# Designed miniproteins, single chains, continued (5): the designs that were tried, part 55

Each design is a single chain, and the fold is of that chain. pLDDT is the mean over its residues in the fold that is shown.

## One batch from the design tools (miniprotein)

Design m17896
Fold by ESMFold2-Fast:
Structure m17896 (fold): chain A 72 residues (1-72)
Amino acid sequence: MEEIEKAKAEFDELMAQLTPEQQARLRRLYEGYLETIKRFAELTGNDPEAIKEAVEGFLADLREEAERLKAQ
């Protein structure tokens, strides 16, 4: 999924700004989102619009968490 690949690229950019401990925290959140997207895709029959909307929401959450971690 191109949206998932875009999300991975954004995630990698956020990770590059963090310490190893902060990276571990953000990676755990990202992995949880990937599992949620996988289950959601299976339930919706791979609806690309629904998947895109979910990915956009998760990316916003990841950006907020990265900023919170950097403030520590």
Scores: mean pLDDT 78

Design m17897
Fold by ESMFold2-Fast:
Structure m17897 (fold): chain A 90 residues (1-90)
Amino acid sequence: KKYVTLEELKKELEKLAEQPELEEDRNIFLTRATVFLNYVEENGGKTADGEALVDANGYWIRDKAFEALIKEISKTNPELAEKFKKLIES
């Protein structure tokens, strides 16, 4: 499993948002991602469902964070969630 800092995770999401596939939804994607990650950080590294995305030392579990973000975005924008999922799978 890859462990990253919150800053590294945010930087990776910003780079993904620069891809053509996310061009039309870039601002919505970044806003949704930022709100979600900030919520998890403030909630002791856990999602609302109690899933731990952050370890005891404050490092984010990259794969779990991306899967949780896909799930979160899919609740309101399933098309955007699918675009994001395809980008991480390539």
Scores: mean pLDDT 83

Design m17898
Fold by ESMFold2-Fast:
Structure m17898 (fold): chain A 70 residues (1-70)
Amino acid sequence: MDKLRQQAKQLGQEGQKLYNASKTQDQVDQGDKKYQESARLMRQVGDLKSSKVLEQVAKQLRDDALKKIA
């Protein structure tokens, strides 16, 4: 379980970097995939609370990234 938690954390960090550096819709979509996979792994280990937090953070980062490229 700890390995999956660490992988989820890494995916979240990668997704955040993709959102922050995004200049195209494709990069935003890649950030979404990283955060969705992170949230999925947290659900898989039974950490539903952290999964919900990751989903909320992803929505905020996605909206901010889309506003920058629009």
Scores: mean pLDDT 81

Design m17899
Fold by ESMFold2-Fast:
Structure m17899 (fold): chain A 106 residues (1-106)
Amino acid sequence: SLKDLVERAIQETEILIEAFKEETDPLKIRLWLIVAGGEAFVLKRYAEKNNDEEGKKVAEEVEEILKETQKKMQESKTDEEMRQVAIEGFQKVLEKLQEYLKKLES
């Protein structure tokens, strides 16, 4: 179900946030941004297919957060700054997914 997909996305995002705090590889972080972008694209297509306007909106907001995060990572002067930018970006993604899940449960 759409709810199951969102719950899994939340769990995966929480795991990545914790991984970035403890273990940093700049290339691994960049890879996970690309993967997250692909997953947001899939979520948008599933929402469109199911005529879920809220899901489509959430997916578009997640895509925008990831785009801004990627831009800020490119503007970062150190690996530590880039890591913190990635953590903050994924935290914003997590908040959007959690808000959407609450609406699906209401």
Scores: mean pLDDT 84

Design m17900
Fold by ESMFold2-Fast:
Structure m17900 (fold): chain A 104 residues (1-104)
Amino acid sequence: SEELARRLLEKLGVPEELYEQALNYDESKTKEELLEILEAELEKEGVSKELIEELREFLEENEVPKEVIPAIHVAYRYLLNQGLSPDEALRRVKEALEEVLREL
């Protein structure tokens, strides 16, 4: 599962310096709690509700492990800092995650 998180970050060109933020998450939190935190941040930053719902459905349907959720958040933040819009950043993260899952 850590491997899936690392592959996602690598595929999106996230610097290794940011991997610690993704990998040293609060392991006491459930997958649902981590999803709720991510969804709240995405809503605050103006991501469309449709894209947030599509992400949740994708994560549930593909049984994506909870360790990947902090990696999604770190990757999304990195892409925003690169100048992508909130919707573009989330779409790129979802597309990269889809590709990584196909390679497994």
Scores: mean pLDDT 84

Design m17901
Fold by ESMFold2-Fast:
Structure m17901 (fold): chain A 80 residues (1-80)
Amino acid sequence: SLVEQLLATVESLRAYLRAHPDADREQLIAILETLAEVAESLGLHDVAKLFREARDAVRQGNLDEAIALLDEVIEKLRSL
């Protein structure tokens, strides 16, 4: 399903961020904005909000907060 594909993508992104703390900030912002749009298209408004909060954390240089928000997204997607 599209939800399962979104979950797999988020799990991969979370693993990438843990392995690459110096990842390109602008690229991460673009990825998180795209994921928020995908979540909105699926009617997952709470998940979309978490992706936008993770985007804002990345803008602030707070990757630990962004990872924690992605962990919350993963839990919400697994509960669907």
Scores: mean pLDDT 88

Design m17902
Fold by ESMFold2-Fast:
Structure m17902 (fold): chain A 95 residues (1-95)
Amino acid sequence: DEKARELLKQGKEYLEKGDYDKAIELFNQALREASPDDWELLAEIFDLLGEAYEKKGKYEQAAVYYFMASVAYKNAGDTEKANYYFGKALELFSK
């Protein structure tokens, strides 16, 4: 997943600069390049997509991605992060 991780790194830079649309574009490219069984990488991509949509005020889309991050962290064996992102998704859906 070298290409996916490089795209993720670039997307994170744009996210930090406030260019949420470019960050989302790069995260979607990372998702396409990522191995379907690399649950840790998929979880990180879904988390960052959730953060980008949340910063754009698109709370329903952010909630969907945080829910996907929760599922991916659960599959990766990280129950603490899975519970955290599940709670974050529910909070955004309840608004």
Scores: mean pLDDT 88

Design m17903
Fold by ESMFold2-Fast:
Structure m17903 (fold): chain A 84 residues (1-84)
Amino acid sequence: VEKIKELIKKYTGVERPNRNDKFFDLGGDLGTMRKLINDIKKEFGTEIPQKFLLDNPTIENIVRHILDQLGVKDKDEVLDKILK
């Protein structure tokens, strides 16, 4: 939980973004997207396709993707701790 919060803050500049906030609307660009993908792979061993981020997903979509890859059963409980 804490590591996902750190990564969101690092790449969006927002401590606790709203679930419907879009990654690029929070100031993300192609450089930050590449860094985010690399950090997620390094920290969680999960892969996020660049195409997924190029589709301008919401922060909730990104976090749900990470949690799904990690096999987290109650994603909404974790989302409530990370997102507003």
Scores: mean pLDDT 75

Design m17904
Fold by ESMFold2-Fast:
Structure m17904 (fold): chain A 56 residues (1-56)
Amino acid sequence: MEERLRELLAGKRYVSKEEAIEILKQLGFSEATARQLLADAPERLSRGELLEIALS
């Protein structure tokens, strides 16, 4: 999971909330689960913030 997440984010310091949902879907989360995990997240997420959410 972590290696795949790093590859998807390789060139980006930050992603939008909608981009983060798409990344989580590519990691095997459903859209509903991805939206739930990001419900309280800021509109713009760093790589570390997204990784913490994906591993929770």
Scores: mean pLDDT 74

Design m17905
Fold by ESMFold2-Fast:
Structure m17905 (fold): chain A 61 residues (1-61)
Amino acid sequence: SAIEAQIRELLEAMVKEMEKLIKEMEQNRDNADVVKQLRDKMNQLNIDYTKQVQQLLDQKK
């Protein structure tokens, strides 16, 4: 279905962005402030993904 395809695309986009943030954390491992900022971004990304998926599911009649 179109909704299932949209959820898959959102998941793939989230995974790619998450992988970029993880790589940035590894590159900045010695900088606690940068690591905290990247963790906050990862948390926000997960919240945004969950919200978007819920909105798509709520539209499924």
Scores: mean pLDDT 83

Design m17906
Fold by ESMFold2-Fast:
Structure m17906 (fold): chain A 107 residues (1-107)
Amino acid sequence: KPSWLEVFKEVAEEILKFLESDPNVTPEQIEEIKKVIDEALKEVEASGGSWEAFENAVLKIIEYLKKHLGPLAALKAAQIVYDVLRKHGVPKEKIEELLKKLRSIIE
């Protein structure tokens, strides 16, 4: 039912909520992450909401979080991705394929 664009918006919203709730994440870091999310969102929109563009957008955000906030922040964001995809009834096999790619970036 939801488009990958809508699913990506929900993932982005939940990641921002998590980061904004962390007192160690600065307002400046939140603004930089919002810029990365906005760029990724434009790529998903330009693709017409393809799964491939969704995967690439998520991978880009997780890589950014690992480099700038560390592997634990990236791992927590990957958990949020899992929870959102499960909530939307995405097949387990498809979720596990994406999580394997996310973990390869975090490790």
Scores: mean pLDDT 85

Design m17907
Fold by ESMFold2-Fast:
Structure m17907 (fold): chain A 78 residues (1-78)
Amino acid sequence: SIDDELARIGEAVQAGDVAALREAAERLYALDPTFALAFLRHLIRELQKPPAPSDPLSEAQRAALIAALEEFLARHEP
């Protein structure tokens, strides 16, 4: 379901797991392409905001997640 894939995306982001993020993004896109693209654009904007002091992600992990999402969008947008 969409809710299950959104949960997987959240978990992958918190873990800095680029592979899990790509898999969940592909599954979300298979379920609802329009929603997936809108959600992933929103997620990039959220990840680009200044991190909270308690954020466990390194700058490199955050950059890798953003790059993976941008690559995904580039493949699926006109």
Scores: mean pLDDT 82

Design m17908
Fold by ESMFold2-Fast:
Structure m17908 (fold): chain A 51 residues (1-51)
Amino acid sequence: SSAQIKALQEQIEKERERAKEALEKGDVTSYVASQIRIIGLEIDLELLKKS
């Protein structure tokens, strides 16, 4: 649904901001964790677009 797609896009953007902040702080663990979450959210977004 359009609402779920929008919610996922907003979560991806928030996670990208968190990844940027982690990278700026040199927090490699948080940066990697954020990247993994972004990949998962992108997969969910792709699946929703197919439904």
Scores: mean pLDDT 85

Design m17909
Fold by ESMFold2-Fast:
Structure m17909 (fold): chain A 62 residues (1-62)
Amino acid sequence: MRKLTPEELERLANRTPQELEDLGIVRLLKEKGMTKEEIIRYLQEADGVTKEEAERILEEVD
């Protein structure tokens, strides 16, 4: 992953496995054209995260 900065790589490595998976899902859903609100709802329903946690994950991807 030569295009990732060392800082970005360390931030990813310090995330929980669930958070890393959620980041990947959010990225995919954004590429599919889903709205931020729909992505937050999906994370709450599929992964059981709180709205605040889902918003924070979205901020990291955005």
Scores: mean pLDDT 67

Design m17910
Fold by ESMFold2-Fast:
Formats: C-alpha cells, structure tokens, sequence
Structure m17910 (fold): chain A 74 residues (1-74)
C-alpha cells in the first residue's frame, strides 16, 4: 500500500541520517533528507538511491550515491 511504501522510505531515511551523523557527516545527512522528500513524492531515482545507501556501510559510496541522485533531481 502507499502507507507501507512511505513508512519504508521514512525508515530508510532515518537509518541513513543516523549513519551519516554517527560519521560526523552533516552534509550527507542533509542530502539523505532531501532524497527522502523526493522518494516520498514517488521519485524512482531517489527511492533507488536510498535503497543503495541502505546496502552499504562505505561512507564514500554513500556520498557518491546521494550526490549523483541529487544531480539528476535538482
């Protein structure tokens, strides 16, 4: 359902923001927050980016995924 989709996206965003803040990367946390807004609105690029971020614990990979997705969305 739509509510289940939104709840999944919120969970992905909160976990990724938590990881970014634990690393001291406030800029990555802001980028993840922006991706979350696009993903809730149904943007597939943002949804795929958040799923890829959830699959990695490499800070550099997380930053690249977020930056590349936002370049396409902004």
Amino acid sequence: SERERVNEIIALVLRAIGKALDMGDEELAEKVGKLGVYAIRGDEIAIEALRKIAETDDPEEMRKIAEEALKKLE
Scores: mean pLDDT 83

Design m17911
Fold by ESMFold2-Fast:
Structure m17911 (fold): chain A 96 residues (1-96)
Amino acid sequence: MEKELKELEEQLIEKAEELRRQSMAAFVEELRASVSEEQLPTVERLEALLEEIERLRKELVEAIRSGSLSKEELQEKSKRIEELVDEAAKLVRELE
């Protein structure tokens, strides 16, 4: 039962991650269509940052579930994600 519940939780997390990825891709595509040609490099950098954030977030979630990381390593990875989110937020403001 515990193993079956864990497998169900993993499936729900994967579906949530896919939905988030699709939503972010749609957002970036809409931005790309709406901005000037001079802003396209900023949109491309934003897309790369969002992809890196999702990759690191997925790795962090997996590491938490497997119990493979120390508290210090978890804090370091969380801080890195926060730094990338701050960078992405700055780029979004530049596109306004």
Scores: mean pLDDT 76

Design m17912
Fold by ESMFold2-Fast:
Structure m17912 (fold): chain A 81 residues (1-81)
Amino acid sequence: SEEEKLKKELKELKKELLEVEEELGVKEIERAVLKRVIERDPNPSEELLAELEKLEKEIEELKKKEKELKKKLNELKEKLK
């Protein structure tokens, strides 16, 4: 049935959202640690600065994905009435 398909999609979106939120949490901790290392170094390496930039880019991409998944989740919840 259509309702069973929507319920399955809802479960899959909830799992994907949880995975994205968990990955964001880990990445934000990694960023905080890396920023602390850089701030305490009077001459941080180009490699460390590039790693921070890459990490911030990944966090922004994950935040966009989280927003999109939350929107899809809300739309599916509306369809289930």
Scores: mean pLDDT 86

Design m17913
Fold by ESMFold2-Fast:
Structure m17913 (fold): chain A 82 residues (1-82)
Amino acid sequence: GDEILEEAKKKVREAVEKGDVDKAREIMEEAVKKIGEIVKEHLISVHGYSDEEAEEIAKKIEKSVRKQLEEFLKKEIEEVEK
């Protein structure tokens, strides 16, 4: 999870530095989806959660990750505009 989030932050920064905010948003959404899929698979395979239970937990984590990446994107845009 953490490696995907850090790679996403790096790519978001690079896209913002190039002036491509739309690309930065695409990178963010792809990272959220990947993290959600990994969390769901981990909960099912390692902890024995049902598919439905794992999906609900993964959705909550996806919301948290999306919020973190949106705040990161906002900060990176503000830094470039200074």
Scores: mean pLDDT 81

Design m17914
Fold by ESMFold2-Fast:
Structure m17914 (fold): chain A 71 residues (1-71)
Amino acid sequence: MLSIEELLEKYEREAVRLYLEAAARGRLTPELVARLNEMGRKIRELYEQKAPKEEIEKEARELLEFLREHL
Protein backbone atom coordinates (compact mmCIF):
# COMPACT_ATOMS: atom_id res chain seq x y z
CA MET A 1 0.00 0.00 0.00
CA LEU A 2 1.34 3.47 -0.89
CA SER A 3 2.29 5.89 1.89
CA ILE A 4 0.40 9.20 1.95
CA GLU A 5 3.52 10.92 0.54
CA GLU A 6 3.78 8.39 -2.35
CA LEU A 7 0.03 8.69 -2.99
CA LEU A 8 0.23 12.52 -3.10
CA GLU A 9 3.23 12.34 -5.49
CA LYS A 10 1.19 10.07 -7.79
CA TYR A 11 -1.81 12.45 -7.71
CA GLU A 12 0.47 15.48 -8.24
CA ARG A 13 2.10 13.91 -11.33
CA GLU A 14 -1.33 13.16 -12.83
CA ALA A 15 -2.62 16.66 -11.93
CA VAL A 16 0.41 18.30 -13.63
CA ARG A 17 -0.16 16.15 -16.74
CA LEU A 18 -3.86 17.11 -16.92
CA TYR A 19 -3.09 20.80 -16.21
CA LEU A 20 -0.55 20.95 -19.06
CA GLU A 21 -3.05 19.24 -21.40
CA ALA A 22 -5.75 21.78 -20.44
CA ALA A 23 -3.26 24.64 -20.99
CA ALA A 24 -2.25 23.24 -24.42
CA ARG A 25 -5.95 23.09 -25.41
CA GLY A 26 -6.57 26.69 -24.25
CA ARG A 27 -9.08 25.53 -21.61
CA LEU A 28 -7.52 27.28 -18.60
CA THR A 29 -9.88 30.11 -17.63
CA PRO A 30 -9.20 32.46 -14.66
CA GLU A 31 -12.14 30.77 -12.89
CA LEU A 32 -10.72 27.26 -13.42
CA VAL A 33 -7.23 28.32 -12.29
CA ALA A 34 -8.69 29.98 -9.15
CA ARG A 35 -10.65 26.81 -8.30
CA LEU A 36 -7.55 24.60 -8.84
CA ASN A 37 -5.50 26.89 -6.56
CA GLU A 38 -8.23 26.67 -3.87
CA MET A 39 -8.34 22.85 -4.12
CA GLY A 40 -4.53 22.58 -4.00
CA ARG A 41 -4.42 24.87 -0.96
CA LYS A 42 -6.98 22.64 0.82
CA ILE A 43 -4.91 19.50 0.12
CA ARG A 44 -1.71 21.18 1.43
CA GLU A 45 -3.56 22.41 4.56
CA LEU A 46 -4.90 18.90 5.30
CA TYR A 47 -1.42 17.38 4.85
CA GLU A 48 0.22 20.00 7.13
CA GLN A 49 -2.50 19.40 9.77
CA LYS A 50 -1.84 15.62 9.54
CA ALA A 51 -5.45 14.94 8.56
CA PRO A 52 -6.52 11.30 7.97
CA LYS A 53 -5.16 9.80 4.73
CA GLU A 54 -8.74 9.15 3.51
CA GLU A 55 -9.63 12.88 3.73
CA ILE A 56 -6.46 13.95 1.88
CA GLU A 57 -7.03 11.30 -0.81
CA LYS A 58 -10.69 12.39 -1.24
CA GLU A 59 -9.65 16.01 -1.91
CA ALA A 60 -6.88 14.87 -4.30
CA ARG A 61 -9.36 12.68 -6.22
CA GLU A 62 -11.82 15.59 -6.47
CA LEU A 63 -9.05 17.82 -7.93
CA LEU A 64 -8.21 15.19 -10.60
CA GLU A 65 -11.91 14.70 -11.43
CA PHE A 66 -12.37 18.48 -11.75
CA LEU A 67 -9.42 18.66 -14.19
CA ARG A 68 -10.73 15.70 -16.25
CA GLU A 69 -14.18 17.32 -16.53
CA HIS A 70 -12.60 20.48 -18.01
CA LEU A 71 -10.53 18.72 -20.70
Scores: mean pLDDT 81

Design m17915
Fold by ESMFold2-Fast:
Structure m17915 (fold): chain A 109 residues (1-109)
Amino acid sequence: EEEILKNFPRKIPLPVPDAYLEIEGDKITVVLKNARERFPDADVEEAAQRAAERLSEKYGIKVEARIEGDDVYLSAKYEDLKKAGISPFKFANEAARLLVEELEESARR
């Protein structure tokens, strides 16, 4: 995914390795690259769905999980985050952390 930026980059690195925040219009997406390679014993689809469900329940918003190749995408609407009183950066950091936690848990069984 690419979009030309004029003021600041749309791909913002997160403290979690290989994770970044992507902002596209009203869509806030957290991307974890190489999840299948990093967690070969995990059910990546299940882990991503569990992370999305935990975030949706915690903030009362809709969070969608999507997998493309080896990468995991967790998406929410900016307006929903704004109504929940959470910044996109705080959401992204927590989403990446929860996703890694669910992947590690899935790899254990």
Scores: mean pLDDT 81

Design m17916
Fold by ESMFold2-Fast:
Structure m17916 (fold): chain A 68 residues (1-68)
Amino acid sequence: MREELEELKEELEELRKKASGSVKEYLDDAVEGLERMLETEVDEEKLRENLEGVKQILETMKKLLEAS
């Protein structure tokens, strides 16, 4: 679970390097939020539930960057 979230975080970090303006700000916030979640959340079930949400965010941001 944490390993999958760390992998998604790395992909978000790569996307933010390519982004600018409000998209970069959103990606910066998403990475910071995921880092905080990984540091503070000890409930693996909550991390598992958040994994699907993070995957959807990553997919949406990839499409948005390609369209921008």
Scores: mean pLDDT 75

Design m17917
Fold by ESMFold2-Fast:
Structure m17917 (fold): chain A 81 residues (1-81)
Amino acid sequence: VSLQQQADDLLRGARGLRRRGDDLQSQGDTLLSQGQRLRDLGDLDRSNQLIQQGQDLRTQADGARRVGDRMERRALDLLSS
């Protein structure tokens, strides 16, 4: 496998992880919004559960983006060697 092919594969992976991060953040934002609405309705237990799930998804989104950024840096390093 050429350095160009390895770099291309890493860049494709990085784009996939960025899209996954965006999807996870959108899902997290939806759950946080639902949790806030449940809190306004007085359902504190369900509100707390959805807020926690939304925060967990946001944390996963950040993780996916960090891995994507690392893959992009590795691809650029390969192309610079």
Scores: mean pLDDT 89

Design m17918
Fold by ESMFold2-Fast:
Structure m17918 (fold): chain A 120 residues (1-120)
Amino acid sequence: SLEEKYATALQEAKKALQKAEALQEQIETKGGSKEDWIELAVVALKAKLYAEAADIYKSALESPSPDVHKEVAGHLILAAIPVEEEALRSRLTALSDSEIEEEAKRLLSEAKAAVAEVER
């Protein structure tokens, strides 16, 4: 059901966000390698994309009639996650350590905002 798709996408967003926050704490406590910052960025992107899919499903649930276009849009975001993760990893590998850190922090901030927005 659409309700189950919404609940599942939100649950996956929260799990990914929790993992990203745990990775950030480990990096702050032990210091982070380039790979640690890349993993943080990728997990934060995953949380953001699941939250965006959940928001679209929530919007479809709030529609006065079945909105197939919104349901399809949510499915397309979820289907794109593996490709978007690989694209981000490839892009970040070409960047300096400071640029990777800035990108990871930005994506984590965006993921936190996206999850908070869906929970409203």
Scores: mean pLDDT 88

Design m17919
Fold by ESMFold2-Fast:
Structure m17919 (fold): chain A 75 residues (1-75)
Amino acid sequence: MTDAEIAAELRAAGHDISPQEVSDIRAGKPADFADVAAVLAVERQRGIVHPSLAPVEERVRRQAAIGRETARALA
């Protein structure tokens, strides 16, 4: 999925963002939180994990899985 495709999807949803801004966010440059969240939402919806945030996403997913496994072991 290209930066231009992510920008086009966000603009179709009413979010004003350029392909260059998407590229900068995906490269880990400082950006507005709303723009970062919007790009991450599109990447997640398309099954892409943002490289700079992959450890955070994996940690949250692992914690949820451990919680379910612990509940099952205690039942």
Scores: mean pLDDT 65

Design m17920
Fold by ESMFold2-Fast:
Structure m17920 (fold): chain A 72 residues (1-72)
Amino acid sequence: MDVEKLLEIALKAFEKAQEKGIDASKMTVEELLAQLPDLPEDEKRMLLEAAREFGVDTLIELVNALIEKLLE
């Protein structure tokens, strides 16, 4: 799993959800994918596999941890 690529995909979905007033931490995998309808098949597979393995909440926590480190 490419963590950097996964975080990029998750961040884009999170930003789109926030634009629509949706809390990404409460989204299903299907709702996340709906925010990125033109997502390439390989990236879609990576996001689905990660969400199934770790859950959407864990993906959001990883994104938040990366943001926190970047803001230090």
Scores: mean pLDDT 65

Design m17921
Fold by ESMFold2-Fast:
Structure m17921 (fold): chain A 71 residues (1-71)
Amino acid sequence: MELEKQAREAFLKHRDDPEGVAEAVRKLAEEHPSEEALRAISNAIYELSDKLTPEAIQAAVEALREVAEKR
């Protein structure tokens, strides 16, 4: 999925930047307000779990929960 690839590229740019990753999650979810998009973002976080710092992963997961609740 193109969105999943876009999410992976954005997250890798913010590998050690928790706030940057969280902002990228929120921006992608706002541009693509669908459950399929949230799943793609979640998959990207999971796939990059060994590439991101623990703090960045935690920030990304929390941002994903926040945008899911805003639906």
Scores: mean pLDDT 79

Design m17922
Fold by ESMFold2-Fast:
Structure m17922 (fold): chain A 68 residues (1-68)
Amino acid sequence: SEEDLARLANEDGDRGMELAREHTREVSRRLLDDATRRSRELIDRGNVEEGRKVLDDARDKARRWLDN
C-alpha cells in the first residue's frame, strides 16, 4: 500500500525512495493500460476523437508522474 511505502521510506530513505519510484511506475502502467482499454472501447463505438483524447491525457499524466 502507499502507507507501507511511506513507512519504508522513513526506515531507509534510499530504499524507500526507490520503492516509491517503482510504485509510481506501476501506477503509471496501470493508468496507461486502463486508458488504452477505454480508448479502444470508445473508438469501437465510433467516438474516435474522444478515444484519442483519453489515451493522450493518460500519456501526459503518466509522463508527469515519471518525470517526478
Scores: mean pLDDT 79

Design m17923
Fold by ESMFold2-Fast:
Structure m17923 (fold): chain A 75 residues (1-75)
Amino acid sequence: SLKEMLEIMEEASRRIFEIRKQGIETKDIEAVKEKFDELLKWAAEKAPEEWRESIVKSLKLTGQAQIDELKRELA
């Protein structure tokens, strides 16, 4: 369970990096938001039941922070 949680979080971190990179390249914040929504849906589907709520909550907070930072970088 802990191992599965860490594996999901590692994959999520990789996906966040790619979403952020694409956001900087395209300057399309709405597309970035859509990709973070897809990330949350993926996490909710793939996360182990016992960790699902914690993982989704963590990723939602991280995604919002990344979106806010991208908005600052593209302003």
Scores: mean pLDDT 81

Design m17924
Fold by ESMFold2-Fast:
Structure m17924 (fold): chain A 58 residues (1-58)
Amino acid sequence: GGAEAAARAGLAGDAAGARAAGLQGVSTIPMSGAYAGREAGSDAAQRAGLEAAREAGG
């Protein structure tokens, strides 16, 4: 159903968002960048999941 589609879209967005944020974070500062990228990736993943759910549910 729509909820399942939203969950799958969220998961796909989570992986892509986390990877993109991680790469951006490690570009400048190796240690701090990796940590910041991980946190940014988590935030991006959460936002992507919420946006996907909102689009599918709304």
Scores: mean pLDDT 59

Design m17925
Fold by ESMFold2-Fast:
Structure m17925 (fold): chain A 65 residues (1-65)
Amino acid sequence: MLRGEEAAAMIQMTFSALGVKAEIELRDGEIVITVENPDEKSEEAAEISKKAAEKAGFKFRLVKK
């Protein structure tokens, strides 16, 4: 029910609020998140973000570097 742009914005805010640096990319049907140094905070942000993406009808992908 959320628009993809709204879901991406909520995800960006979630990572920022937890102090995690991440790149958010909205693709057709998919939200891709790239995290440079994954830790417990990035895992927490990913769980919240996955729920937001699913509510928007998007697939969620987390990339760890």
Scores: mean pLDDT 76

Design m17926
Fold by ESMFold2-Fast:
Structure m17926 (fold): chain A 78 residues (1-78)
Amino acid sequence: SMAEAMAQRAEQEAAEMRAEAERHLKEGDTQSAVALLDRARAGLENVRAAIAGAPPEVLARLDALIAELERERQRVAA
């Protein structure tokens, strides 16, 4: 479905931003890492809103990833 395809693409883009954030953290650049995590979360939130009529399992998968990114952002910012 289009919703599944959009969700998978958003998940992939978020994973790429998380990997880039981890590289910045290893270099000591916490500000860039936080910005990338915030951008990844915003991207997932936007797709989640766009596919609001999708099957519950697709929405739950995005909601879980958004929550995971929020927890990671809190750990990085501490």
Scores: mean pLDDT 89

Design m17927
Fold by ESMFold2-Fast:
Structure m17927 (fold): chain A 59 residues (1-59)
Amino acid sequence: SAKEAALAAYEAALAGGADDEGAMRAGVSFSTGNAETARREALRGGAGEEGAQAAKDAA
């Protein structure tokens, strides 16, 4: 479901080093249908490349 995907993206972004705001934005972006935007928001929140990729892959 969209909620499960958003939560997975949020958790992946946090695990990758993103702050709460960046991780939440990644999750919301993913749930509104853009995995690429979720990856970018994770990076803006401070996640490294691995964390950003994990947020995208949480689909």
Scores: mean pLDDT 71

Design m17928
Fold by ESMFold2-Fast:
Structure m17928 (fold): chain A 69 residues (1-69)
Amino acid sequence: MTKWLLTLTHPDGSRQRKVFDSEEEAVKWAEEEAGSPIAEVHEYYLPDGTKITVLTFENGATAVLIELP
């Protein structure tokens, strides 16, 4: 099963990392931990097919979600 690594960076510069079994679970956790609505979502695919999703939050927090092999 595909795993997802989420790195959440808070407005104060502190970071949290967690692995999830689904993209939806990771996004939900990030929104709850940031305590702020999502402002923007950007999706990228690396040449090897790895998916990267970047979330920005209204309070200035950011999250990077990367598909693990």
Scores: mean pLDDT 82

Design m17929
Fold by ESMFold2-Fast:
Structure m17929 (fold): chain A 94 residues (1-94)
Amino acid sequence: AKKEALEVLEEAARKMEEMAADPSATLEDVKKVAAETMKKLGELGDLEAAEKVRQAMAAGMNAGTEAEKAGGNGASAAAAVVAKGLREIAEEVR
C-alpha cells in the first residue's frame, strides 16, 4: 500500500508539473488530476494522504485565484502549488 500510494503521488506531481509549464492547461485539468489522485488514494485506504491532497488542492485554487487577479495564468499557478504539495506529501509517506 505505501509503495502504491507513493507511485500515485509521484505520478500526480509529475502531471501537475507538466500542466504548470503548459499554457493550454486549464483549472479544470488541474481539478481532474487532483480528484483522480484523491480517489486512487482512497481506494488504497490512505485517507490521510487523500485529505492532504484535498488541502493542497485548496491551496492551489487560492494561488490560482490570486494569480488571475494579478493578470497571470491561474491554472499554471494552481498546478505549481499543487505539484509542490504532492511532492511534500510523497516525502511524508516515504
Scores: mean pLDDT 85

Design m17930
Fold by ESMFold2-Fast:
Structure m17930 (fold): chain A 66 residues (1-66)
Amino acid sequence: SHMGSGLVAGAVALVGQGRVDEARALLRRAAEIGGKPDEVADEILALMQAGRYREAGRLARERLGA
């Protein structure tokens, strides 16, 4: 959904700024909107923190509809 895509993009920007707790909150909100467990958000956040942004974006699109 368009809303989920915006939340995930915001999380990428926050991780790049070192604002990890705020990025986690956005990803968990995207998971809540998509009806997915927090573990999906945590997995995507871990990929972003590892600099694996393409894989994080693909996983978010596949699992969060973003």
Scores: mean pLDDT 78

Design m17931
Fold by ESMFold2-Fast:
Structure m17931 (fold): chain A 79 residues (1-79)
Amino acid sequence: SRELTERARRVAEEARRAREEAERRLAEGDVLGYTGARLRAIGLGVEAALLRRRALEEGDEEAARAAEEGMRAGGVGPL
């Protein structure tokens, strides 16, 4: 569905931003900021993995592909 695909794309974008923030914080030597951003990215990756599972159950290949991007950004595998 369009709604599921849009949600998956938003989660993937947020996961990418969290990952980019983590990398910036690490480059600055901000270990606490890195840890917080890394955990946010992982949480978003888990949300993406759950969205992918739902998309596959519904036969929504577009939403599944969008969710896989969020999983990669968050460093999370299939659930």
Scores: mean pLDDT 87

